# Designed miniproteins, single chains, continued (4): the designs that were tried, part 106

Each design is a single chain, and the fold is of that chain. pLDDT is the mean over its residues in the fold that is shown.

## One batch from the design tools (miniprotein)

Design m15663
Fold by ESMFold2-Fast:
Structure m15663 (fold): chain A 94 residues (1-94)
Amino acid sequence: DKLAQAQALLDQGQAAYDQGDYQKARDLFSQAAELARDVDRELAAIALMGEGVSLAKLGEYDEAIKKVEEAIKLGEGELKEAAERLLEMIKRRK
């Protein structure tokens, strides 16, 4: 089940991020986004935001911006607004 696998990877990515392992978080969120693309666009957007934040923590701002822009395209309503705010924050840190 791709949805269950994507959710588990999202949870693992969040745990890695909370531990300060931003490289591991980025890899886990990237895997979650890839699996979620085919089954849940909202989950894919959340995973792409997590990947973007992890990349920003690693100083990879251009790649982070690209991932958050992808999340904006997939997100709707409050999730899209959250992704747009995240994009502004990353651009200010660059």
Scores: mean pLDDT 88

Design m15664
Fold by ESMFold2-Fast:
Structure m15664 (fold): chain A 77 residues (1-77)
Amino acid sequence: MEEEALRAIREISRLLFEEVADTPEAVARAVGYTLRALGLLLEGDPLGALEVLAEGAEELGAREAAERAREAAERLA
């Protein structure tokens, strides 16, 4: 479960940074969402981590990352 969540978060984060605009502001926001998600994962909340990544991806226009995060959250629920 944790290993599967970690793998999903890693892949979703990769997609997020591939899709986000290559501007300092967009990258900083993507980093902020990723760090918040990592914090939740470390607290034992992988579902919360995926929900934060989905929210950040949607806000930044990273459609594929948002879709993958929602799918992973559904599998863990």
Scores: mean pLDDT 81

Design m15665
Fold by ESMFold2-Fast:
Structure m15665 (fold): chain A 80 residues (1-80)
Amino acid sequence: SMKDILTMAIAAEIRAVGLEFEVELRKRNGQPIDMEAIERELEWLREVIRKLKETGDPEFIKLAEKIEKRLRRIEELVRS
């Protein structure tokens, strides 16, 4: 349902923000990153992005694009 999609979108945005912060903090402190856990989280976020774009709703598409930009920043941080 549209309510389920909105709930998923909000959860994904919160999770993406938290993940970016955690990766940045671990990198800053020289702490190891659990690459396998990160990849599982990123895969779920990619699935949410796809579902949001498939709705055709302009508001959900904009939200998907914001999450996708954050996901790219996380991937860049992880690779650096």
Scores: mean pLDDT 86

Design m15666
Fold by ESMFold2-Fast:
Structure m15666 (fold): chain A 71 residues (1-71)
Amino acid sequence: MQEQSQQQTAMMGAVYYDGKYLGVDKQLEKEKEAMEKLGMSLGSIQYSVNLGYRSEEYAKKLLKAYEEAKK
């Protein structure tokens, strides 16, 4: 997670937000799996985060969505 490209990458768009916010690889994999498994709000979330919409409220909304989606 010491790579800026990884943070900005589409697949890591969400992890950039999460990694910067939580900084835990375990959480990143969980969210990734939840997003793919759900297939509901992926892509758009990663895109928005990658663009720079890194607001605390927005971040929390995304993180909560992942967690709730997983369970």
Scores: mean pLDDT 47

Design m15667
Fold by ESMFold2-Fast:
Structure m15667 (fold): chain A 84 residues (1-84)
Amino acid sequence: SMSEIKELKEKAYEAFLKAAERVSNRVGKLNLPPTQEDVKLLEEAVKLISELLSLVPPDPFLQQLLDSLQGALEQGKKILEAQA
């Protein structure tokens, strides 16, 4: 069970990094506005990490990652709405 928890945690971290790098590269480095695709990737990462948190004992580091992803998702949605 402990090794299973570690494996799930690693997958959640990979999902976080994938979403964060895409947003950072497009918005931070290229100064491009986020797209619907970027929002979709953030939503998928939030869903995966939320699911993981429901399956493991309370993990403050995973909760912080979820909070960061939710913040990025909220910001991305606001920017897209401002462009409509």
Scores: mean pLDDT 73

Design m15668
Fold by ESMFold2-Fast:
Structure m15668 (fold): chain A 67 residues (1-67)
Amino acid sequence: ASMKEEEILKEMQKLEEKLDTDPNLTEEEKEEIYKKMLELRLELAEKLGALSEVDLENIKKKLEELK
């Protein structure tokens, strides 16, 4: 399901705060958070057209590498 722009931004902020504030995150949990942030950035970019084609391709490539 498509998320609203505000929902994507809120989820990205929550993930960033978790990375900054949670000292008990494992490396695997950090990788899952980074992966989720990349997925949210891609969804936001596709919805708004806010990123260049090069940036979109770079995000897509990183998501494939994290699968």
Scores: mean pLDDT 71

Design m15669
Fold by ESMFold2-Fast:
Structure m15669 (fold): chain A 62 residues (1-62)
Amino acid sequence: MPRPTLAEVTEEHLQAARQLLAQLRPDADLANLDAATRKALEQVLMVGLGLSRAEARALLDA
């Protein structure tokens, strides 16, 4: 692929989400995250990976 934008964007979005999860997880349960932060992470996963909201929530709940 001469310009695999989708794959690269997806990887960066996922890494950003993982970084946020790693920062919040030890001090605040993912289940008890601020609603705005959780919603933002759901949107990143939905847009980056083409996931449904339920799938994005499942990843954040893990």
Scores: mean pLDDT 60

Design m15670
Fold by ESMFold2-Fast:
Structure m15670 (fold): chain A 79 residues (1-79)
Amino acid sequence: MIEEYQKLSPVQQLGLSMAFSATLPYADKISKEKREEIKKYVIDRLKEKGLLETGSTLDITREAFRSAEKKAKELGLKV
C-alpha cells in the first residue's frame, strides 16, 4: 500500500520502485504470479547486498535489473 511505501526510507522506496521497474520488460510475457516471484527475488537480492540500507541509485538499479533478468531466465522466459 502507498502508506506503507511512504514509511520507508528514500533508499528503500527506490529499491522497491526499481524492483517493480525491472519486471516491466516481462509483464506481457508472464502471469501475475511469476511477475510477483521476480519482484520478490529482486527485493531479496537488494536486501542481501545491503543496498536497501546504503545503496546508491546506480548500484540499486544495476542489481535490480540484473536479478530480474536472472530470475526471468530461471523461469524459462526468453530475455
Scores: mean pLDDT 75

Design m15671
Fold by ESMFold2-Fast:
Structure m15671 (fold): chain A 113 residues (1-113)
Amino acid sequence: SKIEELVKKIDEAIERLRQHAGDPEEVLSLAREIAKLLEEFGDVAAEEIKKYRKTDPEKAKQLAEEYLELLGRHVSRVAEAAATLPPDVQAEVQGLVGEGYRKAVEKIEEALK
């Protein structure tokens, strides 16, 4: 599915961020890529939720909860990968990825209305 493809791309980007920990420019580039992938995940998740919102509201709510949990796990994995980075770089990575996460969460929550 499109969600499964995005999860794989996010996983690969997080692993690349971990592998490039010694290169601040590459790390920040990868953090921006992860943020964009999280936003795209939010868009795809919102579309999937909207399919069920009118016909099966309980399924729509279940999907939203599952997608929000998955987003939280991705952000936690980024934080783990960034834990060995210099504090300033870690803060910038968290800011970039956190913004992508917030936008994805907003789209999912809006899809339930």
Scores: mean pLDDT 89

Design m15672
Fold by ESMFold2-Fast:
Structure m15672 (fold): chain A 81 residues (1-81)
Amino acid sequence: AVKLSAEEQKLLEEFERVALAAYMEALRARTPEALAAAIDRIQAALDELLSKVKNEEARKYAEEVAAKFIAELRRLHAQLA
């Protein structure tokens, strides 16, 4: 169990929401441009979270979530490009 403050939990949930939304929008558009934009958006959201959250477990979890979405988006981008 990760011991997060209420503020850290809210920031992590917001990051997850942004990452999922970007991923779903890219899947619906299915263009190389939309996939690249989603990768950039997820990376920007991760950087913002990591600037605000210092809890090591929360940071690692966010990095793993971002890595999974970005890897799938890059895989799809390579297939369309």
Scores: mean pLDDT 83

Design m15673
Fold by ESMFold2-Fast:
Structure m15673 (fold): chain A 86 residues (1-86)
Amino acid sequence: MEKVFAVHKKDGTVELLDPETEELLETLENMSLEEAKEYLEKELGYKIVGEVIGEAALGLSLEELKKALELLKKYKAEAVLKLEKE
């Protein structure tokens, strides 16, 4: 399975990153978090398997949570989503 992190910024930008290299894979613009989730699942074929939004974290290992929190701080993001694609 391919793993991707999606970083949702306060300005509505969503950046899809390789979880190991942090290479930018794709950028989505002008999306709310809910619009981004729908687009990622329905149009791009990802499954959302984890998320960090504010103080709430679901579906991440301790190592993945640490990385997601670093991305939240680095990008001044509202949310980080863990995505999987087969």
Scores: mean pLDDT 81

Design m15674
Fold by ESMFold2-Fast:
Structure m15674 (fold): chain A 78 residues (1-78)
Amino acid sequence: SKSVVRAETLVVESEVHFIEKHSEGIPKDVLLAMLDNTIAMSQKVAKEAKELGDEKTKEKAEKSLKRAQKLKDKVKAS
């Protein structure tokens, strides 16, 4: 449902925020696994929001996806 997808988007946003805030304290292997999971969840939520016509929720999910991808690139480069 639309309400469930919105709730899932909030969970993904919270996970991205947590990783951004605590990235320096997390072992690299654990951090990469968390980021891969967050990227996969963000992609799923963006797709579900698009299918439901919830453009605002889709944009939020896509923003979280970009944040997680950028953070993963930074971690891989270190």
Scores: mean pLDDT 85

Design m15675
Fold by ESMFold2-Fast:
Structure m15675 (fold): chain A 100 residues (1-100)
Amino acid sequence: EEVEKLKEEIEKKKAEYTKQINDLHSKLRQVEAEREKKRKLSEEYRKQGNKPLADQYDAEAEKLSEEAAKLRKQIADLTYQGFKELNELKEKRDKLEEER
């Protein structure tokens, strides 16, 4: 029974981490796509000599780059935490199976 509960907890935690990581990857893709749009607008206005609009879109792209960096860190941190927690649960499962 305890081994079965650990197996269920492992699968539940794996699904929870997978969902959270996938949601963050989706958000990261959206932020990176928006950043690319802002960079293209900045380049376009720069070529037209419209420095104020070019600088505005550069600043917006930079903010999106910072958001992307934060999301990448969150993905890395969750990936590491999930790996650690799942390994600890698997070690508990294996020890209980060995004590049989």
Scores: mean pLDDT 87

Design m15676
Fold by ESMFold2-Fast:
Structure m15676 (fold): chain A 82 residues (1-82)
Amino acid sequence: SVREKLKELLDKYKAGEISKEEAMLEMLDLALGGEAVEWLLAMEEKVKAGELTEEELAEARRLAEEHLPRLEEVKKLVDELL
C-alpha cells in the first residue's frame, strides 16, 4: 500500500540510507506517479530556461488539479507517520 511504502521511505530516511531530497522525490512519485514527476521536473527546467509555453503551463495546471486529491492523501499519511 502507499502507506506502507511511505513508512518504509521515512524509516530509510531516518536511518540515513537515503537523502531528504531522495525521500521527497519518492513520496512525490507515489502521489503523482513516475511519469508525472518526470514531466514536472522537465517543466521546471523549461521555466528556468525561459522556454515554457502557455500550452505547457495549462497542462501543468491540469495535472496539478488532477493529482491534487492524491497529494492531499499522501500528505495526510505523512503527517500520521511523523
Scores: mean pLDDT 63

Design m15677
Fold by ESMFold2-Fast:
Structure m15677 (fold): chain A 73 residues (1-73)
Amino acid sequence: SHHEVVRLQVTIDLLRVSIETNRWLIEKLREKMKTASAEEQAKLEERIAQLEKDIKQDEENLKELEKELKELE
């Protein structure tokens, strides 16, 4: 239905924004690491690793939703 197509398009767009935002955050955290103490670097590395996992999950979800959208066309 048209309603399902619109819902999927909005969800896909939101996931794309989330992925781009998290990639931008990783770059910002990598810049902070250049001047950080060893203790701070360890915490930043853990946060980067979590963001990378979140991006991977969002990319897998995005791929599935894009497949669903194509099947409705």
Scores: mean pLDDT 88

Design m15678
Fold by ESMFold2-Fast:
Structure m15678 (fold): chain A 90 residues (1-90)
Amino acid sequence: SKEEVIKLLKEFEEKAIELIKNKDVEGFKKLVEETKEKIKKLEKDEETVEALILMLERHAELVENKEDPDYIIEELKIDTKKAIEYIENK
């Protein structure tokens, strides 16, 4: 359901921010892979699934490249908010 996907994205954001602050690259990558699998199970719109997975993979790349944590967190918050608004308005 839409509500389950929105809940998943909110839980992802909270956990992701904590991992980024702690510079836990391995934990972040694990969270991304677990979240991708949950998205594929909960969302049936292929375009939405692809967009959400690309968003998660982009943030994983920023973390792996050791970009500034504050920058990654700001980008994550913006992208997650946009994703939730997109899903809510479908």
Scores: mean pLDDT 86

Design m15679
Fold by ESMFold2-Fast:
Structure m15679 (fold): chain A 90 residues (1-90)
Amino acid sequence: MKEVLEKLRSIAEEALRAITEEKDVEKATKLVEEAGELLSENSELIDPEVLKKLAELLQKAKEALYNNDLEAAAKYLEEAIRELDKAIAE
């Protein structure tokens, strides 16, 4: 479980850097999709409340990226990283 959450956090951080530093929407979108797939594949290992919050935040980030709303996408990824940090600490 912790290893899965740490990997999700790493992917979310890379996606955030793709948005904020690289301005690479395609790379950020692929990373958010990868995070969503990893979350889905490991759903049975993750607390249901944490799973629901992360799925919602990743979906919102993906929708923001499709609309080229980089500020909103970065915000949702930052929220996802905070939720992951909280889950990893608990």
Scores: mean pLDDT 85

Design m15680
Fold by ESMFold2-Fast:
Structure m15680 (fold): chain A 72 residues (1-72)
Amino acid sequence: MATPEGALAVLREAIRAVEEGDYEMAISILRAFKPYADEKYHEKIEEAIRALEEGDGEKALKILEEMEEEIK
């Protein structure tokens, strides 16, 4: 399981990838992170991945930022 500090670092890296338009990298980061994340975030991670697969970076950013605030 990821520590809060580790989870924040991974989420910030995913957010950065989305902001840079690298949705494939963001999806890769989130898929790699999911097994180490608390189960309560699994649905949000999947929703963010789906938004990125649909090209909706704004929706993905909102979901990832909500997770970041919950982990802080």
Scores: mean pLDDT 81

Design m15681
Fold by ESMFold2-Fast:
Structure m15681 (fold): chain A 72 residues (1-72)
Amino acid sequence: MAKEEEEARMKAFLEAARPVVERLRAELAASTDPEARRAALREGLEELRRIAIETGADESVVREAEAALKSL
């Protein structure tokens, strides 16, 4: 069933993305320099997109992560 396969891909994405998100949160919390913060976000989002491609996760998941990180 396609639902079970999609849930497996989502779980793989979340597991792989967790360390990237935690690293980004720490970098954003440690830096007050807007340029450094933008660079960290750009690189982190590129890494999250790569993970999404590798795990087959939907693009909407990456967009939700981007919105959440930008709200920090």
Scores: mean pLDDT 75

Design m15682
Fold by ESMFold2-Fast:
Structure m15682 (fold): chain A 76 residues (1-76)
Amino acid sequence: SLAEQGQTQIDNFRQIIQGIINYGRSQGIPQSQIDNFSNQGNDRIRDARSQPPSQQVDTIQQQMQGIMDQYSSLIS
């Protein structure tokens, strides 16, 4: 179902965010930057959940790209 697909994508997105946070901590990235990244990730998940089910998967894909772009900026 679309709801099942959306939930799976959100769960995957949460795992990616948590992996980035754990990696950032291991590399000595300041806690304030990690907190900012975590808050932005949670905001993006909340935004995706607020969309109609037919739009949730597309919104999650867009938000995942945004997080990857932010991660690239954080580690550069």
Scores: mean pLDDT 76

Design m15683
Fold by ESMFold2-Fast:
Structure m15683 (fold): chain A 112 residues (1-112)
Amino acid sequence: KEEERREAERLMEEIRERLRDHERSMQLIDENREEVDRLEPVIRELAQQAIEAIKNDDFEKLREIRDRALELAKKTPQPAAALRIIGLSILVDLALKGADKEVILKELERIL
C-alpha cells in the first residue's frame, strides 16, 4: 500500500531530524566516538540478521531482532548510535506490519 511507503519514509525523516538536532553537539559526539565504533559491528550484525529474516519471511526472528534493538538503544547513552539502533528497530517493525520489503531492505543495506 502507498500509505505504508509514506509511513516508512515519514519515520526515517523523523530519525534524520533527530540526528540533525544532535549535529550541534559535535563535542559530545566526538567524546563518544569510540563507543560508536564499538557498537558498529553489533549494529551491522543486527541489520544483516534483519535482511536475512525479511528475505526468509521469518517473522519470529524479526520480532526478536526488533526487541533486541530497542533494548540495545535504551542502554546506549550516545545519541547518534542510539538513533541508528532505533532506526533499525523501526524498519524491522515496519516489515512486520507489511511495509514494502524492497524499500525496507534498501534502507537496512544503507545501515551496513
Scores: mean pLDDT 75

Design m15684
Fold by ESMFold2-Fast:
Structure m15684 (fold): chain A 114 residues (1-114)
Amino acid sequence: VDPEQVQKLKTFVEKALSELESENIEEALKNLSNLAVELFPGGRAYAVQQASNAQERIFRLAHLLKGLSRYFNLGVAANLAGEVEGAARNNTPLSELKPKLIELLKVIKQELEN
């Protein structure tokens, strides 16, 4: 795996965890969508930015993180990203999705540090 790409994912996860400490989840997700396009330019990142609402944005972000986790061989993170993606698709409330997204980001960080 390319060390530069690993550093980009570490940067994204660290900033994402910080942004999600905010009470305004919609603004946090919008900021993260812009960062995703900057660090991982491509159709998946752009799809996160084009999401119509916070729930759809979490769905698309989880889909992006699943792809990235697979690329970096992060098996636990890839599985958990699929679960977050499924929960977001099934109209799970933001109050339940936010903790799931935070857990996913923590797992990505942990697997990258092993």
Scores: mean pLDDT 87

Design m15685
Fold by ESMFold2-Fast:
Structure m15685 (fold): chain A 79 residues (1-79)
Amino acid sequence: MLSPEERKEAEEYVERAERIAREAAEAGRPRAAIMAGASAGVGRIGLGVGEITGDGEFAVEGAKKGLENAERALRGELL
């Protein structure tokens, strides 16, 4: 199982990526919203796999990459 600190850090990255997707959708940026949402989803999968395997480093790194990709989507830098 993840440590409380690892879980909190990973969840904060995923939640921030999900917020980027939602705010992009609300701003009328459908491509950025879809790409950021997909990136947040990948981060959430990474968190889930880390939780199942007990690999906190994988969970945190996966969630962080999801956030980085969501931010790139917001800048139009994904694909």
Scores: mean pLDDT 81

Design m15686
Fold by ESMFold2-Fast:
Structure m15686 (fold): chain A 63 residues (1-63)
Amino acid sequence: AVEDLKNLALEYVNAGQPCKAIVVLNNIPEKTAEQESLLELANLYCDARQYDKAAVVLRQLLA
C-alpha cells in the first residue's frame, strides 16, 4: 500500500538513510508533479552527499 511505503520511507529518513527513502518512494505509483519535483531535488542532494538537505526535502514530501 502507498501508506506503507511512505511509513517505510520516513523510517529510513529518521535512521539517517535518505537515499534509501528515495528508492522506496520511487516505487509509489502515480505521484503529483510536486511530489516528483521534491523527489528529484532530494535525489540531487543525495548525489551531492548533502544528506541533511535531502532529509529536509523528503520530510516536506511526506508531510
Scores: mean pLDDT 81

Design m15687
Fold by ESMFold2-Fast:
Structure m15687 (fold): chain A 55 residues (1-55)
Amino acid sequence: SKEETGEKGNLYGAGLVAVGGASVEEASALGRKGDQGDEKAVEEAQKRYEEAAAK
């Protein structure tokens, strides 16, 4: 659902900031896209987070 997609977008956005893979502004934009149901943006964020966290 859009709600779940928004939660994931915000979670991966925050995770990316925590591991140095994204800025706070990027994380905010990602959360907004998730809230709008942009599953592609959430998938991209998850992939970026996994890559950043692996290093």
Scores: mean pLDDT 74

Design m15688
Fold by ESMFold2-Fast:
Structure m15688 (fold): chain A 57 residues (1-57)
Amino acid sequence: MSERQRALIERLLRSDDDLAAAVGVALLREYGDEAMRAELLASPDLNPLARALLEQE
C-alpha cells in the first residue's frame, strides 16, 4: 500500500461522515496490515463507528 493510500484511509477513518468512515474500514481490511490497524485503534480521533467496526470480528 502506498503512502497516499494510507493517508486516504486514515482521513476516511477520522471523518465525521459515518459512510466515509465505513468505507475507510473496508479499505483497511482489504489493503491494510495488522500494524496499521493497531496504530489506528490507538488513535483518540478515530470515528466511533469505525472503531466499533474494527473491534468486531
Scores: mean pLDDT 79

Design m15689
Fold by ESMFold2-Fast:
Structure m15689 (fold): chain A 88 residues (1-88)
Amino acid sequence: MERLKEHIELAKKELERRGYKVLSVDGDEVNGSSGAAAVGMSANGVPHLVLVYDSDRDGREAAARGAIKAVKDSGVDRIDGVTRLTVD
């Protein structure tokens, strides 16, 4: 769905803006609200998670589900920092 694709793109762009290599992206939808997660890695091996989601409970839940999948797909052992972005 287009809204989820926009959230995924924003999460990737936020990591790239911060100088991180994007390792994985995922997302979900809950009751029509969307949430996305992207995992990035710095040159020094510092993993960072970006969450982009609709500013309601279901968007937060969707982002949490996306984060679980994105972290698993990235193969990282830990997340050192988290950025949260809410969208209209």
Scores: mean pLDDT 85

Design m15690
Fold by ESMFold2-Fast:
Structure m15690 (fold): chain A 89 residues (1-89)
Amino acid sequence: LEQLLVEFLRLVEEHADTLEAVQRATATALRFMGLAESARILGDEELLKRVEELARRLVEAVRNRDEEAIEEVLKEASELSNEIAKKLE
């Protein structure tokens, strides 16, 4: 996961036209790290794999400059965040 998020940040830095885009990318990377940590706390290896798969898809979408795919991954990450929050109850 960490290597995927580092690659994501590097790709955004290469493609980003604004500081705001880089800041949003950093926030996204921190969010994915938080989701992975929550999955580890739950001991749910399947959730951890889902987080890694979303991160991989995010890297691919940024590499392809596919804004729609980026939005889809971020939406799924939000849904996964809600699912994890319910399991932590």
Scores: mean pLDDT 77

Design m15691
Fold by ESMFold2-Fast:
Structure m15691 (fold): chain A 96 residues (1-96)
Amino acid sequence: SLTELFDQGVTLKEKGKYDEARAIYEQILRESDDPLLRGRAHFNLGNIYFDQWQFKEAKESYQEAEQLLQDVDPELAATARREKETAETLLERFGL
């Protein structure tokens, strides 16, 4: 299932296998129209980009997560908004 695929992506991310985790989340975004699953995938992509200092891509991913999650998971949407603002601050500070 796409839910099991998402959990596999989380495990890969926790092991630092960012390219493999990213491929899983990108597959979820191609195969799912569920706003909760898509929002969670964008949130985790944002975290991967952030950890790799790719703050522009992190910001864009968190913005998509916020929009998708606002009605289905408002708490995660609020977290995505805060992470987006942090990425914006770091992008401005470092010119990245």
Scores: mean pLDDT 90

Design m15692
Fold by ESMFold2-Fast:
Structure m15692 (fold): chain A 88 residues (1-88)
Amino acid sequence: SGEERVQQMKEEVKELAEETAKRGPELKEKMKQTVEKFGEEFIQEAKEELSSESPDTQQKGIDYTQGVMQGFKDWAEQLTEKLLAEAA
């Protein structure tokens, strides 16, 4: 499910953030790259899953998935700032 995939991405991002928190500036760049990669993969998977649906249903599904990924990016940014503050 989409919820399970988002949870997996969150766990990987948490692990990366915790492991690299003490490296400071390098954390932000690695987190951004990881989040962008997950975003591209998640949207591509959604497009493939919806490929047999009507064009209207495909567009609504893609729009929803993009919204979920924006929330994930916002969460990852907040987590990064929190862990950097805790490491300082």
Scores: mean pLDDT 75

Design m15693
Fold by ESMFold2-Fast:
Structure m15693 (fold): chain A 68 residues (1-68)
Amino acid sequence: SSYEELVKQYVEEFKKIVEENNYDLDVAYDKFEDLMNDAEARQLPLETVRELYEELQKIIAEVKKKNA
């Protein structure tokens, strides 16, 4: 579906920003909030927003692992 592709685009943008900022945890949290706010502002379906949240949280877990 178009929503699956949109989630993939958000995830790829998030990964790129995280990598470009050397896995800085503060940058990761800031970008996470920006993307979640953008998804809410676009009034995406709740199930799409949940899927996006889960995918971005997996990446945040990897960022935390690099900072542990």
Scores: mean pLDDT 86

Design m15694
Fold by ESMFold2-Fast:
Structure m15694 (fold): chain A 75 residues (1-75)
Amino acid sequence: MERLQELLKEVDTLLALAEKHGLRDLAAILQQIRAVIEDSIAKKVPFEETQLKVDAILAANRETFRREAEALFPG
């Protein structure tokens, strides 16, 4: 449970950063990940199961995530 709560805090930090920089697509992806983590905490889903769902979201949005992440780390 603590690991999922820590991951949620990390996602919240990244979401705030994405919103600050106007990265709407990255913010939307992070919001989807946040919802999965919150649902897992509420239902006491194992971290490994949650990680698979997060990985699926990242894989589905790989190109958008890569492009938007480059805006945060341009060099």
Scores: mean pLDDT 78

Design m15695
Fold by ESMFold2-Fast:
Structure m15695 (fold): chain A 83 residues (1-83)
Amino acid sequence: SLSDEEKREILRKLVDIIRENPDKEYTLEQLAKELGVSKETLEKILEDFGLTMERLRVLATLPDEARDGLIDEIIESKKLKEK
């Protein structure tokens, strides 16, 4: 299983991919391939954090500092819920 730090890096890279081509329709399979993870791993991460493609697109509109802050809040919120 992936650590929270690894999940954070995957989410940052995912948002960066969407940001580079905001008008492109991505499949989860294409995104997983670009991230170097399985589709199943990516689906689990997105489900675990309650992230949809629409939410990821919103994150992609933010500057890096604001994006990273929101990703950190999402991860921390899940840690608190799991406790």
Scores: mean pLDDT 77

Design m15696
Fold by ESMFold2-Fast:
Structure m15696 (fold): chain A 68 residues (1-68)
Amino acid sequence: SAVEDIEKAKEVIESDPELAERYLVRALLLLGAPEEMIELANEIGRLLRQKDYEGAKKLLDEMLELAK
C-alpha cells in the first residue's frame, strides 16, 4: 500500500536515501500522483539531496496523513 511504502521510505531515509525516493515514487503511483503529493515528494527529494533528514521526515509525516 502507499502508506506502507511511505513508512518504508521513512525507515531507510538516512541509511539509503535513494531507496527512500524509490518508495516515494511507488507510493505516488499507487495514489494516482495527486499534485499536492508530487509537490511534497519533490521537496522531500530536495531535502534528501541536502542531507536534511529531519526536514524530510517531517514532510513524510505530512504525506502519511494525506495518504490515510
Scores: mean pLDDT 83

Design m15697
Fold by ESMFold2-Fast:
Structure m15697 (fold): chain A 83 residues (1-83)
Amino acid sequence: SMQEIIRKASTLLAAASITIAALDFHLKIKAPKEEILRLIEQGKEILEELRELAKQLPEDEKKKVEEMIKKFEEKLKELEKKA
């Protein structure tokens, strides 16, 4: 159902937020490079999954999710440059 797809999108958006916060924290405490790279890859995988799921949403909801993905991608790229 549309409600189930929206719930899945919500869960993936939350996962992206958590992963970005974790990556920022690990960078600030100067965690091992391997851990930082693992979080970057996890973030990329979550955003790709969310992008595919967004294709199943109605146009208005799809546009809103795609705008959020773009913001997360920008933040992830910013943090990746610090890695």
Scores: mean pLDDT 89

